Designed miniproteins, single chains, continued (3). Designs and how they scored, part 91

Each design is a single chain, and the fold is of that chain. pLDDT is the mean over its residues in the fold that is shown.

## One batch from the design tools (miniprotein)

Design m11350
Fold by ESMFold2-Fast:
Structure m11350 (fold): chain A 81 residues (1-81)
Amino acid sequence: SSELRDRLRALWKKLQEADRSTRIEILEKIFGMPKERLERDESLLDQALQNLKSLLERYIADPTLQEKAEALLDKIESILG
């Protein structure tokens, strides 16, 4: 939906402006990615964040996955404040 796309846009902007430690926390809490590896591997961190964006875009584009999109957005937004 347009509302979920708008939320993703706002969330992604906020995420890009967030501290590196906050971006790592999101990936750790949502995907169980090891914090230590994300801290030492900038390319892995960047790739994981792009994968998160792609996942959200796929969920938003699929009418059957709207609840999953909302739940994931809510969880990330709660970490970002």
Scores: mean pLDDT 86

Design m11351
Fold by ESMFold2-Fast:
Structure m11351 (fold): chain A 66 residues (1-66)
Amino acid sequence: MADEYLQKGREAYRKGNYEEAVKYFEEALKLKPTPEIYRFLAEVYAQMGDSEKAAEYYKKAKELEK
């Protein structure tokens, strides 16, 4: 379920397991694309130092809110 992947992704992110967090958030995104999931992916990529991917996912989150 998307909620299960979101929970696991947040737990991985809080522990600093950024690659694992990305995998869980990507699985959640496949089940239900939402601005919230795009925002979580943006935060993870920002912490990994991938500013271009972070900006891309922030843009996608904003587009879905309009």
Scores: mean pLDDT 82

Design m11352
Fold by ESMFold2-Fast:
Structure m11352 (fold): chain A 88 residues (1-88)
Amino acid sequence: SAADEALERMRKELEDFEKRVNELIQKLDKGEITPEEAEAELNRLSARFDEVLAEARKAGVPDDTIVELRRRFAELLNKAREKIEEKK
């Protein structure tokens, strides 16, 4: 169903977000990017995931599922932001 496809897309986008956040933190730790550049990229990734959540809601994914995935996303986002702040 459209809802099942949207749910799988959300899971894959969350996995991609985690991978990109980990790569971003590694680059920050190596001094390859600035904290400001890392924050800008994190904001872009966050905006993209918000769009995925909106499409999933539109496709009929249950609110409880969206809330749980949003919570997991928020945990990853907060962890990344803490690392960026440590480098300022």
Scores: mean pLDDT 83

Design m11353
Fold by ESMFold2-Fast:
Structure m11353 (fold): chain A 86 residues (1-86)
Amino acid sequence: MKLTIVLKGAGEVAKKLAEKMAEGLRQGGYEVTIEVDGDTVTITVEGGNEGARMAAVGLGAELHLQGYIVDSTVEGNTITLNVQPG
């Protein structure tokens, strides 16, 4: 199953955290593609959705710990994290 995680409003720190999450998912056996377009980071995960969903939750929590406000929305297999300064 394919799951897409989209970060909007991602600055330098959010991009680095997204890259670390993608690396962790790859180490967990998932096929992961990461694409960066300005302040938007798109992470596509193939090979299971529970681990990817938990990784998205963890990314949101880590961003909050770094001082960001994160609003999440879910539409089918797409999780969107809207990132803004806290």
Scores: mean pLDDT 80

Design m11354
Fold by ESMFold2-Fast:
Structure m11354 (fold): chain A 89 residues (1-89)
Amino acid sequence: SEAEELAREAGALMARAREAEAAGDLERARELGEEAARKAARAIALLAGESLSEAELKDPAAIEAAIAKLSDEQVAHLKALLAEGRAAA
């Protein structure tokens, strides 16, 4: 699904951000981390059945509200997909 693909991509970007940070490239680490956060937010919105705007995807309160709509099973699945993406990077 689109949400699963976005979650895996977010995980991979998080791993790349960590590698950039370890290499001392803090600007690239920040850029990759921001992209990862956007993809993770879109995955959360899709799983919650929410249509969030680009501005809302950057709003922590909107993302927290979307997460609150997820079941424990959906949260566990999202975490597993993020971990899968991180391992694949």
Scores: mean pLDDT 82

Design m11355
Fold by ESMFold2-Fast:
Structure m11355 (fold): chain A 60 residues (1-60)
Amino acid sequence: SRFDEILKEMEELIEEARKRGLEDLARLGELMLQRARQANDVDAAENVLRTVRHMLEQAL
């Protein structure tokens, strides 16, 4: 499902943040991923994904 795809993309972004040594961003991403899973809301999950991706891009 689209929801599962979003969760997978968030997991990949969290792993990339850890590889770059961005531990605080990785931790924030994990919290957002947990909230997305609990909410079971695709639109909210997509907005969270966009936010985390933007934050990672700014940390480059």
Scores: mean pLDDT 78

Design m11356
Fold by ESMFold2-Fast:
Structure m11356 (fold): chain A 58 residues (1-58)
Amino acid sequence: PPPVPPSSPEVAAVAREIADKLNEIGDKLDKGYEEAKKALAAGGTREEARVLIEEAIE
């Protein structure tokens, strides 16, 4: 990646930590989304799809 001066190593560390947490949440959400999508494709209800997404986030 290109250099980013001026930059604080502290700011970079915090940004990376936030990115890691966001990636974890995104992974869980993506999994829930795929399960909900499958349920809807199989003739499931909107409530069923919503519950699957909520369970994945938990």
Scores: mean pLDDT 75

Design m11357
Fold by ESMFold2-Fast:
Structure m11357 (fold): chain A 55 residues (1-55)
Amino acid sequence: SREERRERLLRLIGEILDIIGDIIDLELKGGSKEEIEELKKKLKEKLEELKSLPD
């Protein structure tokens, strides 16, 4: 349904924002480059999912 698609969109946006926040927090605290790169990879995958949504 359209409601389910909207829910998926909102969930994806929330996940994307959480990943961005985690990246910023790790960079500010001097986290590992490898951990930051893994988060950037997850962010890219979530953005591709968002772009592929049919609505």
Scores: mean pLDDT 81

Design m11358
Fold by ESMFold2-Fast:
Structure m11358 (fold): chain A 99 residues (1-99)
Amino acid sequence: GSEEIERLLAEAEELIERAEELIKEGRLEEALELLERALELLEEALKYELSEEEKERLKKVLERLLEAAMELLKVSEDLELILRAIGLALRAIGMLFEL
């Protein structure tokens, strides 16, 4: 229901905010793990029948996640981490096309 959707979106937003701070600290692998967890919560939210307001909020959270992934890609020199971040970004873009 709407309460479950709101909880999933709020938890995803908190994980993204923490990931943004970790990126600034150079803790890129930990940041990526939080972004991957946030994406899983957003994928779970997509399984529900979403209102237009919930879709708009989900879209904004996905866009913020994508921006964080792009910032991580700009500073990462680890190929494995880069490939994981690209995979994450592609999944997020795919979800945006479903909205």
Scores: mean pLDDT 89

Design m11359
Fold by ESMFold2-Fast:
Order: structure tokens, then sequence, then C-alpha cells
Structure m11359 (fold): chain A 61 residues (1-61)
């Protein structure tokens, strides 16, 4: 996914690290998903919008 590759490069993550994070978020729901998104923002520096873009990009694969 070009979106996942671009975001991984922007934030100094490997594509595999970002895919694994996004897959975990995609497989979660409710309070668990909110917690994972907050952790992802804190650990990576990505915005909520960028995390949501990565999730949408993975769904299209």
Amino acid sequence: SPTIEALAKKYGLTVEQLRNLVEAILSSSGAGRELLIRIAEADSGMTREEIEQAVAALKEE
C-alpha cells in the first residue's frame, strides 16, 4: 500500500511494524480500539487522522 509505505517512511517505522499495528487496530473494537489508537499516536507521533488513513488503506488490500 502506497499510503502505508509513505506513513512508515515519514515516522521512521518499517512497513511491517506499521502493518502489524494497523492490523491490530482493524481487528479490535470499542474501548480496545480507542486504547490502541492512543498508544499508536503516543509511540509513533502519527495523528489520529493518519492512523485512520492507514486502517482504511489496509482494508482496501
Scores: mean pLDDT 84

Design m11360
Fold by ESMFold2-Fast:
Structure m11360 (fold): chain A 87 residues (1-87)
Amino acid sequence: MEELIKKLKEAKNKEEFEKALLEIMKLKLNPEELKAFADLVVMNEVHSVEELLAIDPEKELPKLTDVSEEVKEKAKEKLKELQEELK
């Protein structure tokens, strides 16, 4: 996990950031939860740690319409965990 967090923080471009973020989240989320998280990242145009930390999970996860409440809650929890790890 620490190695992936380091890759995320050291990402030099959008593609490196996206790859590191998806690798981290694959360890925390199942495929349905991961899809919801990926949709959230795309919707908020997240390409850096600063932009990821700026997401309010309480406001952004409810905007996802094509996922269950359980999937939203899990994605929200894991996003908050990642945000704390990145501070």
Scores: mean pLDDT 78

Design m11361
Fold by ESMFold2-Fast:
Structure m11361 (fold): chain A 60 residues (1-60)
Amino acid sequence: SDLAEMMASMSDEQRQHIIDDVKTSIEFSTDENLLEAMKEAEKLSLDEQTKKVLEIIEKV
């Protein structure tokens, strides 16, 4: 998938930066559905969190 290809080219630092940026944006939006999705993603590995936040961005 496009997401898997993109993630394969990223460093852990780049993945963490994307997660932090998206998390901050979601917290500022006060969208209840996005906040719940983000809380669930926080329980996952770095790779799974990155995938989940990219999916959230794609859907909005």
Scores: mean pLDDT 72

Design m11362
Fold by ESMFold2-Fast:
Structure m11362 (fold): chain A 60 residues (1-60)
Amino acid sequence: SEIEKLKKEIDELVKRMRELEAQARASTDPQERYRLLLEAADVAIEMINKIMKLKELEKS
């Protein structure tokens, strides 16, 4: 179902965001830390969009 697909995609995005944050925390290069945090922010935006779509589908 579409709901099941979205839940799986959200779970995968949460995992990716945590991995990027962990890499940023482990990095000693300020430029690399900044880049990784920006990537994590992009993943967070995608996650929010999928959560919003999931909520709309669950209302139906």
Scores: mean pLDDT 86

Design m11363
Fold by ESMFold2-Fast:
Structure m11363 (fold): chain A 58 residues (1-58)
Amino acid sequence: ARPLSAAEVAAIGQAAVDYAREKGIALSELSDEDIREVAEAVGASPEQVRAAVAFELA
């Protein structure tokens, strides 16, 4: 797949933040299943969601 733009990374990161907030957990506490659910919701791969989460946590 092509590299994500900065805007796409930010959008995926925001989706992960919103998902964690709705679940009442910290962004760092997302399970593999949570990552998969976010990926499916935003049309990204689980690895792309993990990269965006790592960027949000930096």
Scores: mean pLDDT 80

Design m11364
Fold by ESMFold2-Fast:
Structure m11364 (fold): chain A 79 residues (1-79)
Amino acid sequence: MEIEASESVHETETEVTVSVVVRLEDGTIYIGTATVPADADIEVGRERAIERAAEKAGLKPEEVRRALERGRERRRAAL
């Protein structure tokens, strides 16, 4: 079973919101979202969003990270 994942980042002067969307092979979608202060490390927000999406989907966080990496590589290869 192969999963797809994508991320979106919304930045303001005061906060950064990271949303991770996970799509399972059966078409089920799970979303993990985390907001951190703008002066915080964005990777903290990204990891929290990944963990939340993985928990909802019944996956390991590492599987969601790999799916995100595949998605980023695919976008880079397409353009």
Scores: mean pLDDT 78

Design m11365
Fold by ESMFold2-Fast:
Structure m11365 (fold): chain A 115 residues (1-115)
Amino acid sequence: ALAARVAEAEAAARALGESLLGPDAPDAVRLYMGNLRRIAEGEGPLAPAAFAGPEDLAARTEELIALMREKGLPERYLEGVRLVRRAVLGQATEEEVREAVAALREAFAFLRAQR
């Protein structure tokens, strides 16, 4: 059933977010992070519910930025996350979308290097 596959995809995205941010990160932020990583890998979002609307996306983006800053990520990666928010809202050029995907790949490579 479609609903069962969506639930399984959401669980996988949460687990991915947990592996990158740790178990203490809020569930919604872990899900959001997992979906961003899947987009960066060219697989698209596994759990669209993480992008419930512009206001929720804005809140999740700032929560993710706060966690990344706490983990000591360089400011350039935080700006990359903000650019992805603009891209998801359709407020970015094709060039900015490519920059956002590249910034996400760099951010996830950095996070994978941290344990």
Scores: mean pLDDT 62

Design m11366
Fold by ESMFold2-Fast:
Formats: sequence, structure tokens, C-alpha cells
Structure m11366 (fold): chain A 66 residues (1-66)
Amino acid sequence: GAVEEAVEKAIEITRSTEDVLEAAIQAAKILGKLSQQDREVAAERIRKLEPEDEKAQLAAEIALNL
């Protein structure tokens, strides 16, 4: 579904982008295309799947504050 696709794409961006802030912003933009409810679900899933990844955690935080 849309949430799963957005989560996978966001994580791919964090893994392929070296700069922490740039990775987080680009990943958050993917999540920002979702409805508010789906965005909250996607951000929470990223936090649980990648708890030690600074880029993924920051992307989730930015997305939740959009």
C-alpha cells in the first residue's frame, strides 16, 4: 500500500544519501506526500524499523511536524 511504499522509499533515501540533513529532508518529503494520518503511521514505522539510524529518526520527526 501507499504507506509501505513510502516507508521503503524513505529508508532507501536515508541509506543512499550521505549528508544527514539532506537525507532526512528528502525522506520527509516522500512521507509528506501522504495524508496526515498515513504520514503519522509511516513515520512511526520508520522509527521502529530503524531505531539506531540518525537520518531515519530525523526524517520521521520532520514528517510529523509538517
Scores: mean pLDDT 84

Design m11367
Fold by ESMFold2-Fast:
Structure m11367 (fold): chain A 88 residues (1-88)
Amino acid sequence: MSVREKRERVAREIARIVDEYLAEHYEPGSPKDRRVRAVLRRLAQELSKATSDEEIFAAVQKAADEIEKVTGDPELAERILQAAREVL
């Protein structure tokens, strides 16, 4: 699998996990929903620049930390990190 394919797969899996979580826990367009979606947009930008597995994982780790701070949910953060580990 190429670095580009890994970036695209990581982005897709994380977006899916987070979209499911937001749908279950927050109203669309609520402050926390908007803040988490802003983190995902920044993650997509950082992933587009990543040239190695290490850079992909660093971007995901930063996003997971920011999402944990917004949601207060460490289990969601660990699910995000695990999704990246399974692709990388």
Scores: mean pLDDT 87

Design m11368
Fold by ESMFold2-Fast:
Structure m11368 (fold): chain A 63 residues (1-63)
Amino acid sequence: KEVEEAKKLLEEARKSIEAGDMQAFAENLARLREAISKVTDPEVQKELRKELDELAQKAAELG
């Protein structure tokens, strides 16, 4: 459940960046961080955190 929610939020964050909606991106990023913190599998959590960090870097380059 938590992994599925985190993956959904990753896709929403990507869509927000593609649309240039930085407000929606910030909101999705905050929700994504919360969802990832609830993932109990350490390897899955590590991979999701890496995806989040990559998205945050892209957003920083754009805004």
Scores: mean pLDDT 79

Design m11369
Fold by ESMFold2-Fast:
Structure m11369 (fold): chain A 67 residues (1-67)
Amino acid sequence: SQLAQQHYQQGLEHFQQASENSSNPVERNRHLSLGFFHFSQYHQAQGNQQMAQRWQQRSQELRQQSS
């Protein structure tokens, strides 16, 4: 599906931005959280609700730790 492909691509782009901002923990963690969120949406669009939940939890945990 196009929606799944878009979320997958957005997740990869955020992971790339996290890598490029590896020396800036705030920006790195923001992009990692967004990447995990998009990967959650990718799995949700694929009907893989268990995997979507796991990526969503990783995104939430990282957001709590990056404050």
Scores: mean pLDDT 83

Design m11370
Fold by ESMFold2-Fast:
Structure m11370 (fold): chain A 62 residues (1-62)
Amino acid sequence: MEEKTLARAEEIIKENKPSEEILKEGEELKEKLLELGFPEELAEEAARVYMAQLLLKEKAEE
């Protein structure tokens, strides 16, 4: 994954307080990627980017 994308995702998560629902969605994506045989590092990075996208979407919807 692009380092810049991951850094931005981490920053968004740090600046915003993710809800339990967003945390759960991130965990579910990570588990699904691990089940598909993806490396744990990639699964973690993808889950964090996904959580950041959900946070931005909620912020836009209010």
Scores: mean pLDDT 77

Design m11371
Fold by ESMFold2-Fast:
Parts: sequence; structure tokens; C-alpha cells
Structure m11371 (fold): chain A 59 residues (1-59)
Amino acid sequence: MMDKRLEAEILEALGRMAYTVGMNELAIELFEKALELYKEAGDEEGAKRAEKLIEEARK
């Protein structure tokens, strides 16, 4: 079974790709899902990174 932290990392990477091609709404959804998974995994640094990415994509 996939580790929640690894799953969050994959979603974060996909979100960055979506953001790069201008799919901002999809990028936000992926980053929000990654944030939730980082919090569930107890990865405080990952959670903070995901929060910053969401803020950037919302601009």
C-alpha cells in the first residue's frame, strides 16, 4: 500500500505540472489534497510547502 507521505509528494508534483501549463484550478485541487495527506502523515514541512503552493496558485 502507498505511504500517505509518498502519495502527497506525487500529488504535489502533479499540481506543479498542472500549474506550469496554466491549469490553476486543477493545481489548487491537487495541492489541497497533498496538504491533507501531509497533515495525516504528520509531515509538517510538506504541509507548509503545500500551503505556500496553494497561495501562489490562487494569485
Scores: mean pLDDT 83

Design m11372
Fold by ESMFold2-Fast:
Structure m11372 (fold): chain A 66 residues (1-66)
Amino acid sequence: SEELRRQAEEAREAARRLREEAEELERQAATASGEEKQRLLRRAAVLYTAAAILEAAAEFLEELAE
């Protein structure tokens, strides 16, 4: 269905934005130290995990649309 394809596209777009945010946090972490660096890296890890979940959801929705 068109609706499922649109939802999959939205999920992939959300995943891309989360990866971009995670990459920005990694860049900030490169110039940080100590506890601040660890906080930034932990947040980046959470965003990468969320992006992976959204990509998996998008694949599932694409399969349902077929």
Scores: mean pLDDT 89

Design m11373
Fold by ESMFold2-Fast:
Structure m11373 (fold): chain A 74 residues (1-74)
Amino acid sequence: MEKLKAFEEELKKALEELRSIKDPEERAKKIEELSAKLTKKYLELGEELKDDPELLQRLHELAGQYQRELSKLV
């Protein structure tokens, strides 16, 4: 659970950082950087949580919410 909480906080920080960037070019560059980092973390957590359906579902929900919020910034 603690690793999921850490991931959720990383997603929140990423969205806050992206929302603070007013320049579209800088924001696009930051989206690319953060997406690469967060995708790697997501895949690592998916492997760690593969035997826990409830935590795996929560991981999927967090990723889905992040993508939804990200789409509002594009």
Scores: mean pLDDT 81

Design m11374
Fold by ESMFold2-Fast:
Structure m11374 (fold): chain A 72 residues (1-72)
Amino acid sequence: MELVQKADELAQQAGEALKQGDYESAIKLLQEAIKLLQQALQQSTDPQEKAQLQRAIDRLQKELEKVEALAK
């Protein structure tokens, strides 16, 4: 799905921002990626796909929490 592909791109960009020490950009990119995955989850009717999307959201939310902690 297009939303999942865009979320993956944003998550990769967030990883690059993290490598450069740009925590502000990494946080914004992770937040947008999570938002797109949440939209994909709402549009999905397949229970297996919903489970995979929820796991991806959970992983990115944990990464966001780690980055926010590092930014302080």
Scores: mean pLDDT 84

Design m11375
Fold by ESMFold2-Fast:
Structure m11375 (fold): chain A 100 residues (1-100)
Amino acid sequence: MLKVEEAEKKFKEGQKYFKEGKYEEALKKYKEALEIYEKTLGKKHIAVALAYYNLGLVYEKMGKYEEAIEYYKKALEILKETQPDHPLIKKIEEKIEKIK
């Protein structure tokens, strides 16, 4: 449960379900990966930011824009703190402006 490799597997499963339009399955896998990443790598790790970003993408596709914005903001906080030049920062800011 607490191994990074298991979290990576769950993250990839979440990506697969998202591409297949299985949004509830994608949410479950990303949340499972997020829990493992937070416990093993810490709450401010890039892997945690990427899990939050992908959760935001799933909620956006489900039309749950409030939840999407919340997860996008969580990803943005970590990225700005750890990698302020990361290309996802501008992309997330664009998404928040278009859906808020």
Scores: mean pLDDT 87

Design m11376
Fold by ESMFold2-Fast:
Structure m11376 (fold): chain A 68 residues (1-68)
Amino acid sequence: MKLPEASKETLLLGLQAELHHFRKEGREEMAERVEELIRKAESMSTEEIKEAWKELREEIDKEVAKLK
């Protein structure tokens, strides 16, 4: 996926929205993973944040798939 206008601020806002959703659903372990990525993302480049979020999202998707 290409995110040509993504900045650190935009990516962090996206991560914050995901964090809120996981907390609202009571998925505390997933919320902790997103929160930790947000903390690390502040020291990363926009490209590194995109890659890290893609990897984390793929991990979350695999966990959700296993619940079926």
Scores: mean pLDDT 72

Design m11377
Fold by ESMFold2-Fast:
Structure m11377 (fold): chain A 97 residues (1-97)
Amino acid sequence: LERAAEEAREAAEEAAEAAKLAEGEGALAAIAAAIAAIGAAAGARLGLPGEEVARAAEGAARAARAAAERSEGEAREEAEEAAEEAERAAEAAREAE
């Protein structure tokens, strides 16, 4: 679960950067993605079952992709990176026993 926690933390940081660069609806969507990723990282650190952490990370990835769709330029790129890291966090959580 340590790898899942680190990947989710990176997803949260990238979503937070997307929020700083985005405007209006894109910024709010990126904030939601960052909060979801923080929740997935916290779940991993608290030792929740890998499947539950994976579902939380998948939620963070969906939120980050929604933020990317509502953003442009550098904000979109950061939101897309946040989604990819959240997807990696979900994969790492499923590989954890």
Scores: mean pLDDT 84

Design m11378
Fold by ESMFold2-Fast:
Structure m11378 (fold): chain A 100 residues (1-100)
Amino acid sequence: DNIEKYPNSLEAAIEYFSKGVVYYNEGKYEKALEYFEKALELLEKLLGKEHPATLYTRGVVLTIKHLLNPEKKELGKEAQELWEKARELGFVLDERVKFV
């Protein structure tokens, strides 16, 4: 397990993100959020807050928070702004992963 062997590595961040995707696709949104937030913390530490991967992961976190709390419309708008910024910096969403 890359998380246990290298808990503060880019490989661990990727593994957390992948676990988030698995739980999201199973409809386990609270579990997905836990793993995406862990991936986000590592990406912010390793690549910085302005890196395209960090911005994209933050957009994912805010999208799931909006899904769990749809009354908070500001979360959905902030997610869209972060996804547009990540796209402008060259990050593209994988066609196999779809978020609301």
Scores: mean pLDDT 74

Design m11379
Fold by ESMFold2-Fast:
Structure m11379 (fold): chain A 55 residues (1-55)
Amino acid sequence: DREALIEELMRRFGISREVAETVLDAFDWNLEAATQFIERELAERAANPDRVTGL
């Protein structure tokens, strides 16, 4: 269950397992909320590539 959510975020966004797990945990393992958050953070991270740990 949790592994499937982590893998889905990793495949969809190309993020690391640790980042996917941290975001999912922050949003109570809600995939929809996590994906919305990651999309917004990826836009900011693209402008600031040195801040990858900010996601």
Scores: mean pLDDT 74

Design m11380
Fold by ESMFold2-Fast:
Structure m11380 (fold): chain A 55 residues (1-55)
Amino acid sequence: SELEKEIAELSKRIMELTEKYIEALENKDYKTAEELKKEIEKLQEELDKLQEELE
């Protein structure tokens, strides 16, 4: 379904951003890490809403 595809794409994007977040922390780039954390949190909220629509 379209909704399942959107959930899959959003989940993949969250994973990619999480990897970048970890890399930023390892490089002590705390400013970039903070920006990535905020984007991840926003996408996680969107994912939660889409998952609620499935049930």
Scores: mean pLDDT 85

Design m11381
Fold by ESMFold2-Fast:
Order: sequence, then C-alpha cells, then structure tokens
Structure m11381 (fold): chain A 64 residues (1-64)
Amino acid sequence: SLPSDEEIKRALADMYEGLANVLEKQGKKSEAAEWYRKAAELYDEAGDTEHAREMRQKAEEVEK
C-alpha cells in the first residue's frame, strides 16, 4: 500500500528538521530558524502538534 499523506508530511518534516540542525551547527541561525518553522508546519499538517511546538520553540531560540 502507498504511504499516507500524514506519513509523507512527517518524513518531509523530519528532513527539514535535519537540515535545520545542520544549518544551526554551521552558525547559520536565521536559515536554521526558517527550516525549523517549515518543519513545524509539516508536523502540524501531519497531526504531530507536540513536535510542531518543539520546532517553533527551537526556531525562536536559535534566532536569539
């Protein structure tokens, strides 16, 4: 069977979180925050509200 829309969105969100983590380690704070926010949107669309909240928190913390 094909993966669900929610599963696809979670996989994309995981990739965006991974990219944000790499950018954060490189000191690219504004870019990292942007990708954390994009991951949060996808986690929300996938129904993972808690993970979305964590991603938004990371975006705010990284930009400061």
Scores: mean pLDDT 87

Design m11382
Fold by ESMFold2-Fast:
Structure m11382 (fold): chain A 110 residues (1-110)
Amino acid sequence: IEESKKLAEEFIAIGDYYESKGKYYLAGVNYEMGTLSRSPEETAELYRRSGESYLRAGDYELAIENYENALSLNPEDARAWENLGLAYRRLGDDERAREYFEKARELREK
């Protein structure tokens, strides 16, 4: 629906504004809302941006959820794998972090 697409574009703009002000949690929330009525490629990018914003905010569980959503749509995103690993390391899950860092490394060597 056209209305949902316009609303999604507004959420992305609001997310960009909050990111510019260092309000990373609010940026992440708005990028996540921006996934409405988007292509899979645009949706993957917005989930990655939301994950990056939550990671910067210190909301590691929300960062993980958004990176997992991004990777379900684009599993070849080495940066998303690396940041997923970083989020798990911040939560103390060093085993998962190591696995995801290895996945990112393998994709970059391709």
Scores: mean pLDDT 82

Design m11383
Fold by ESMFold2-Fast:
Structure m11383 (fold): chain A 66 residues (1-66)
Amino acid sequence: SNPFLEAARTKEQQRIIGDYLAEQGKKAKTPERAAKSFELAAEAYEAAGDLERAKEMREQAKIAKE
């Protein structure tokens, strides 16, 4: 097993999860569901190393709660 390849695969999986959760946030029927989906997307993007997308998702979560 190559630990660098395993880490890269984990980051790729988190990016895919982040993309999925961001879309769920956009489609959410309530502010509470939207905010939660965007907050989870931010965590997934952080785990993937995408700090820019994570920040964007946290801002969208804040807006959804307004």
Scores: mean pLDDT 85

Design m11384
Fold by ESMFold2-Fast:
Structure m11384 (fold): chain A 67 residues (1-67)
Amino acid sequence: SDELVKQLTLVQARIAVLKGAIHFYERVAQRHPEKAEEYQKKIAELEKELRELEEQKKKLEEQLKQS
C-alpha cells in the first residue's frame, strides 16, 4: 500500500542518517583516542537504535510482500 511505502521510505531515511552518524563518531574516536570510551558509548547507543529500525524495516518489507 502507499501508506506502507511511505513508512518504509521514512525508516530507510532514518537508517541512512544513523549510519552516517555512526561513521562520523568512528572517525572522531580514531582522531581523539583520549575520548574513545565516550564516543564508543555514543556509537553503541546509535547501533542499538539502528538495529531496532532495521527490524522495523524488515517487518514493513514483509507486509509489502504479502499485499
Scores: mean pLDDT 87

Design m11385
Fold by ESMFold2-Fast:
Structure m11385 (fold): chain A 74 residues (1-74)
Amino acid sequence: MDERIEETATESQLLAQIVQAIRDGAPQSEIQQLIDQAAKVLGTSPQTVRDRAKKIIAAIEAGRQASREIAAQR
């Protein structure tokens, strides 16, 4: 039961590292290394990790759009 929570947290942490590297403008080679490492830890393919990271970036951007109104008023 707690293992499932840990698994979800680990996946989120690894994906967050990849997303942050992309946002920080890290070289594609570094991003690819993070993807490969995450795929090994999660027991999935690098392509799956890359697709999940892209979805997270899209979700963050959508969330930022919702937050812009509040930030503008601040």
Scores: mean pLDDT 71

Design m11386
Fold by ESMFold2-Fast:
Structure m11386 (fold): chain A 90 residues (1-90)
Amino acid sequence: KIPEEVVKAAQATADAILAGDVDKARENARKLFEAGSKIKNKEAQIKVVAALLHATAAITARFMGRNDDAEASAQALVGAAKEAAEIAKK
């Protein structure tokens, strides 16, 4: 369940960023942080931190009108969250 919550929150954050909804993106990034805080595996925790950094970069890029950078960072956000989920399942 926690691995699924992390991926779900990351995908919702990415979707909100791509839609240009910065407020929803920040809310879902907060949910990603909350879900990630429940992970006890240190390697998975590092990947959650990476996902949050990508989320911050994507939100910042979108706010600055750098749409290609925002999309790349949003993809990296979801990728890092999926890696965290796979590690946390083991």
Scores: mean pLDDT 82

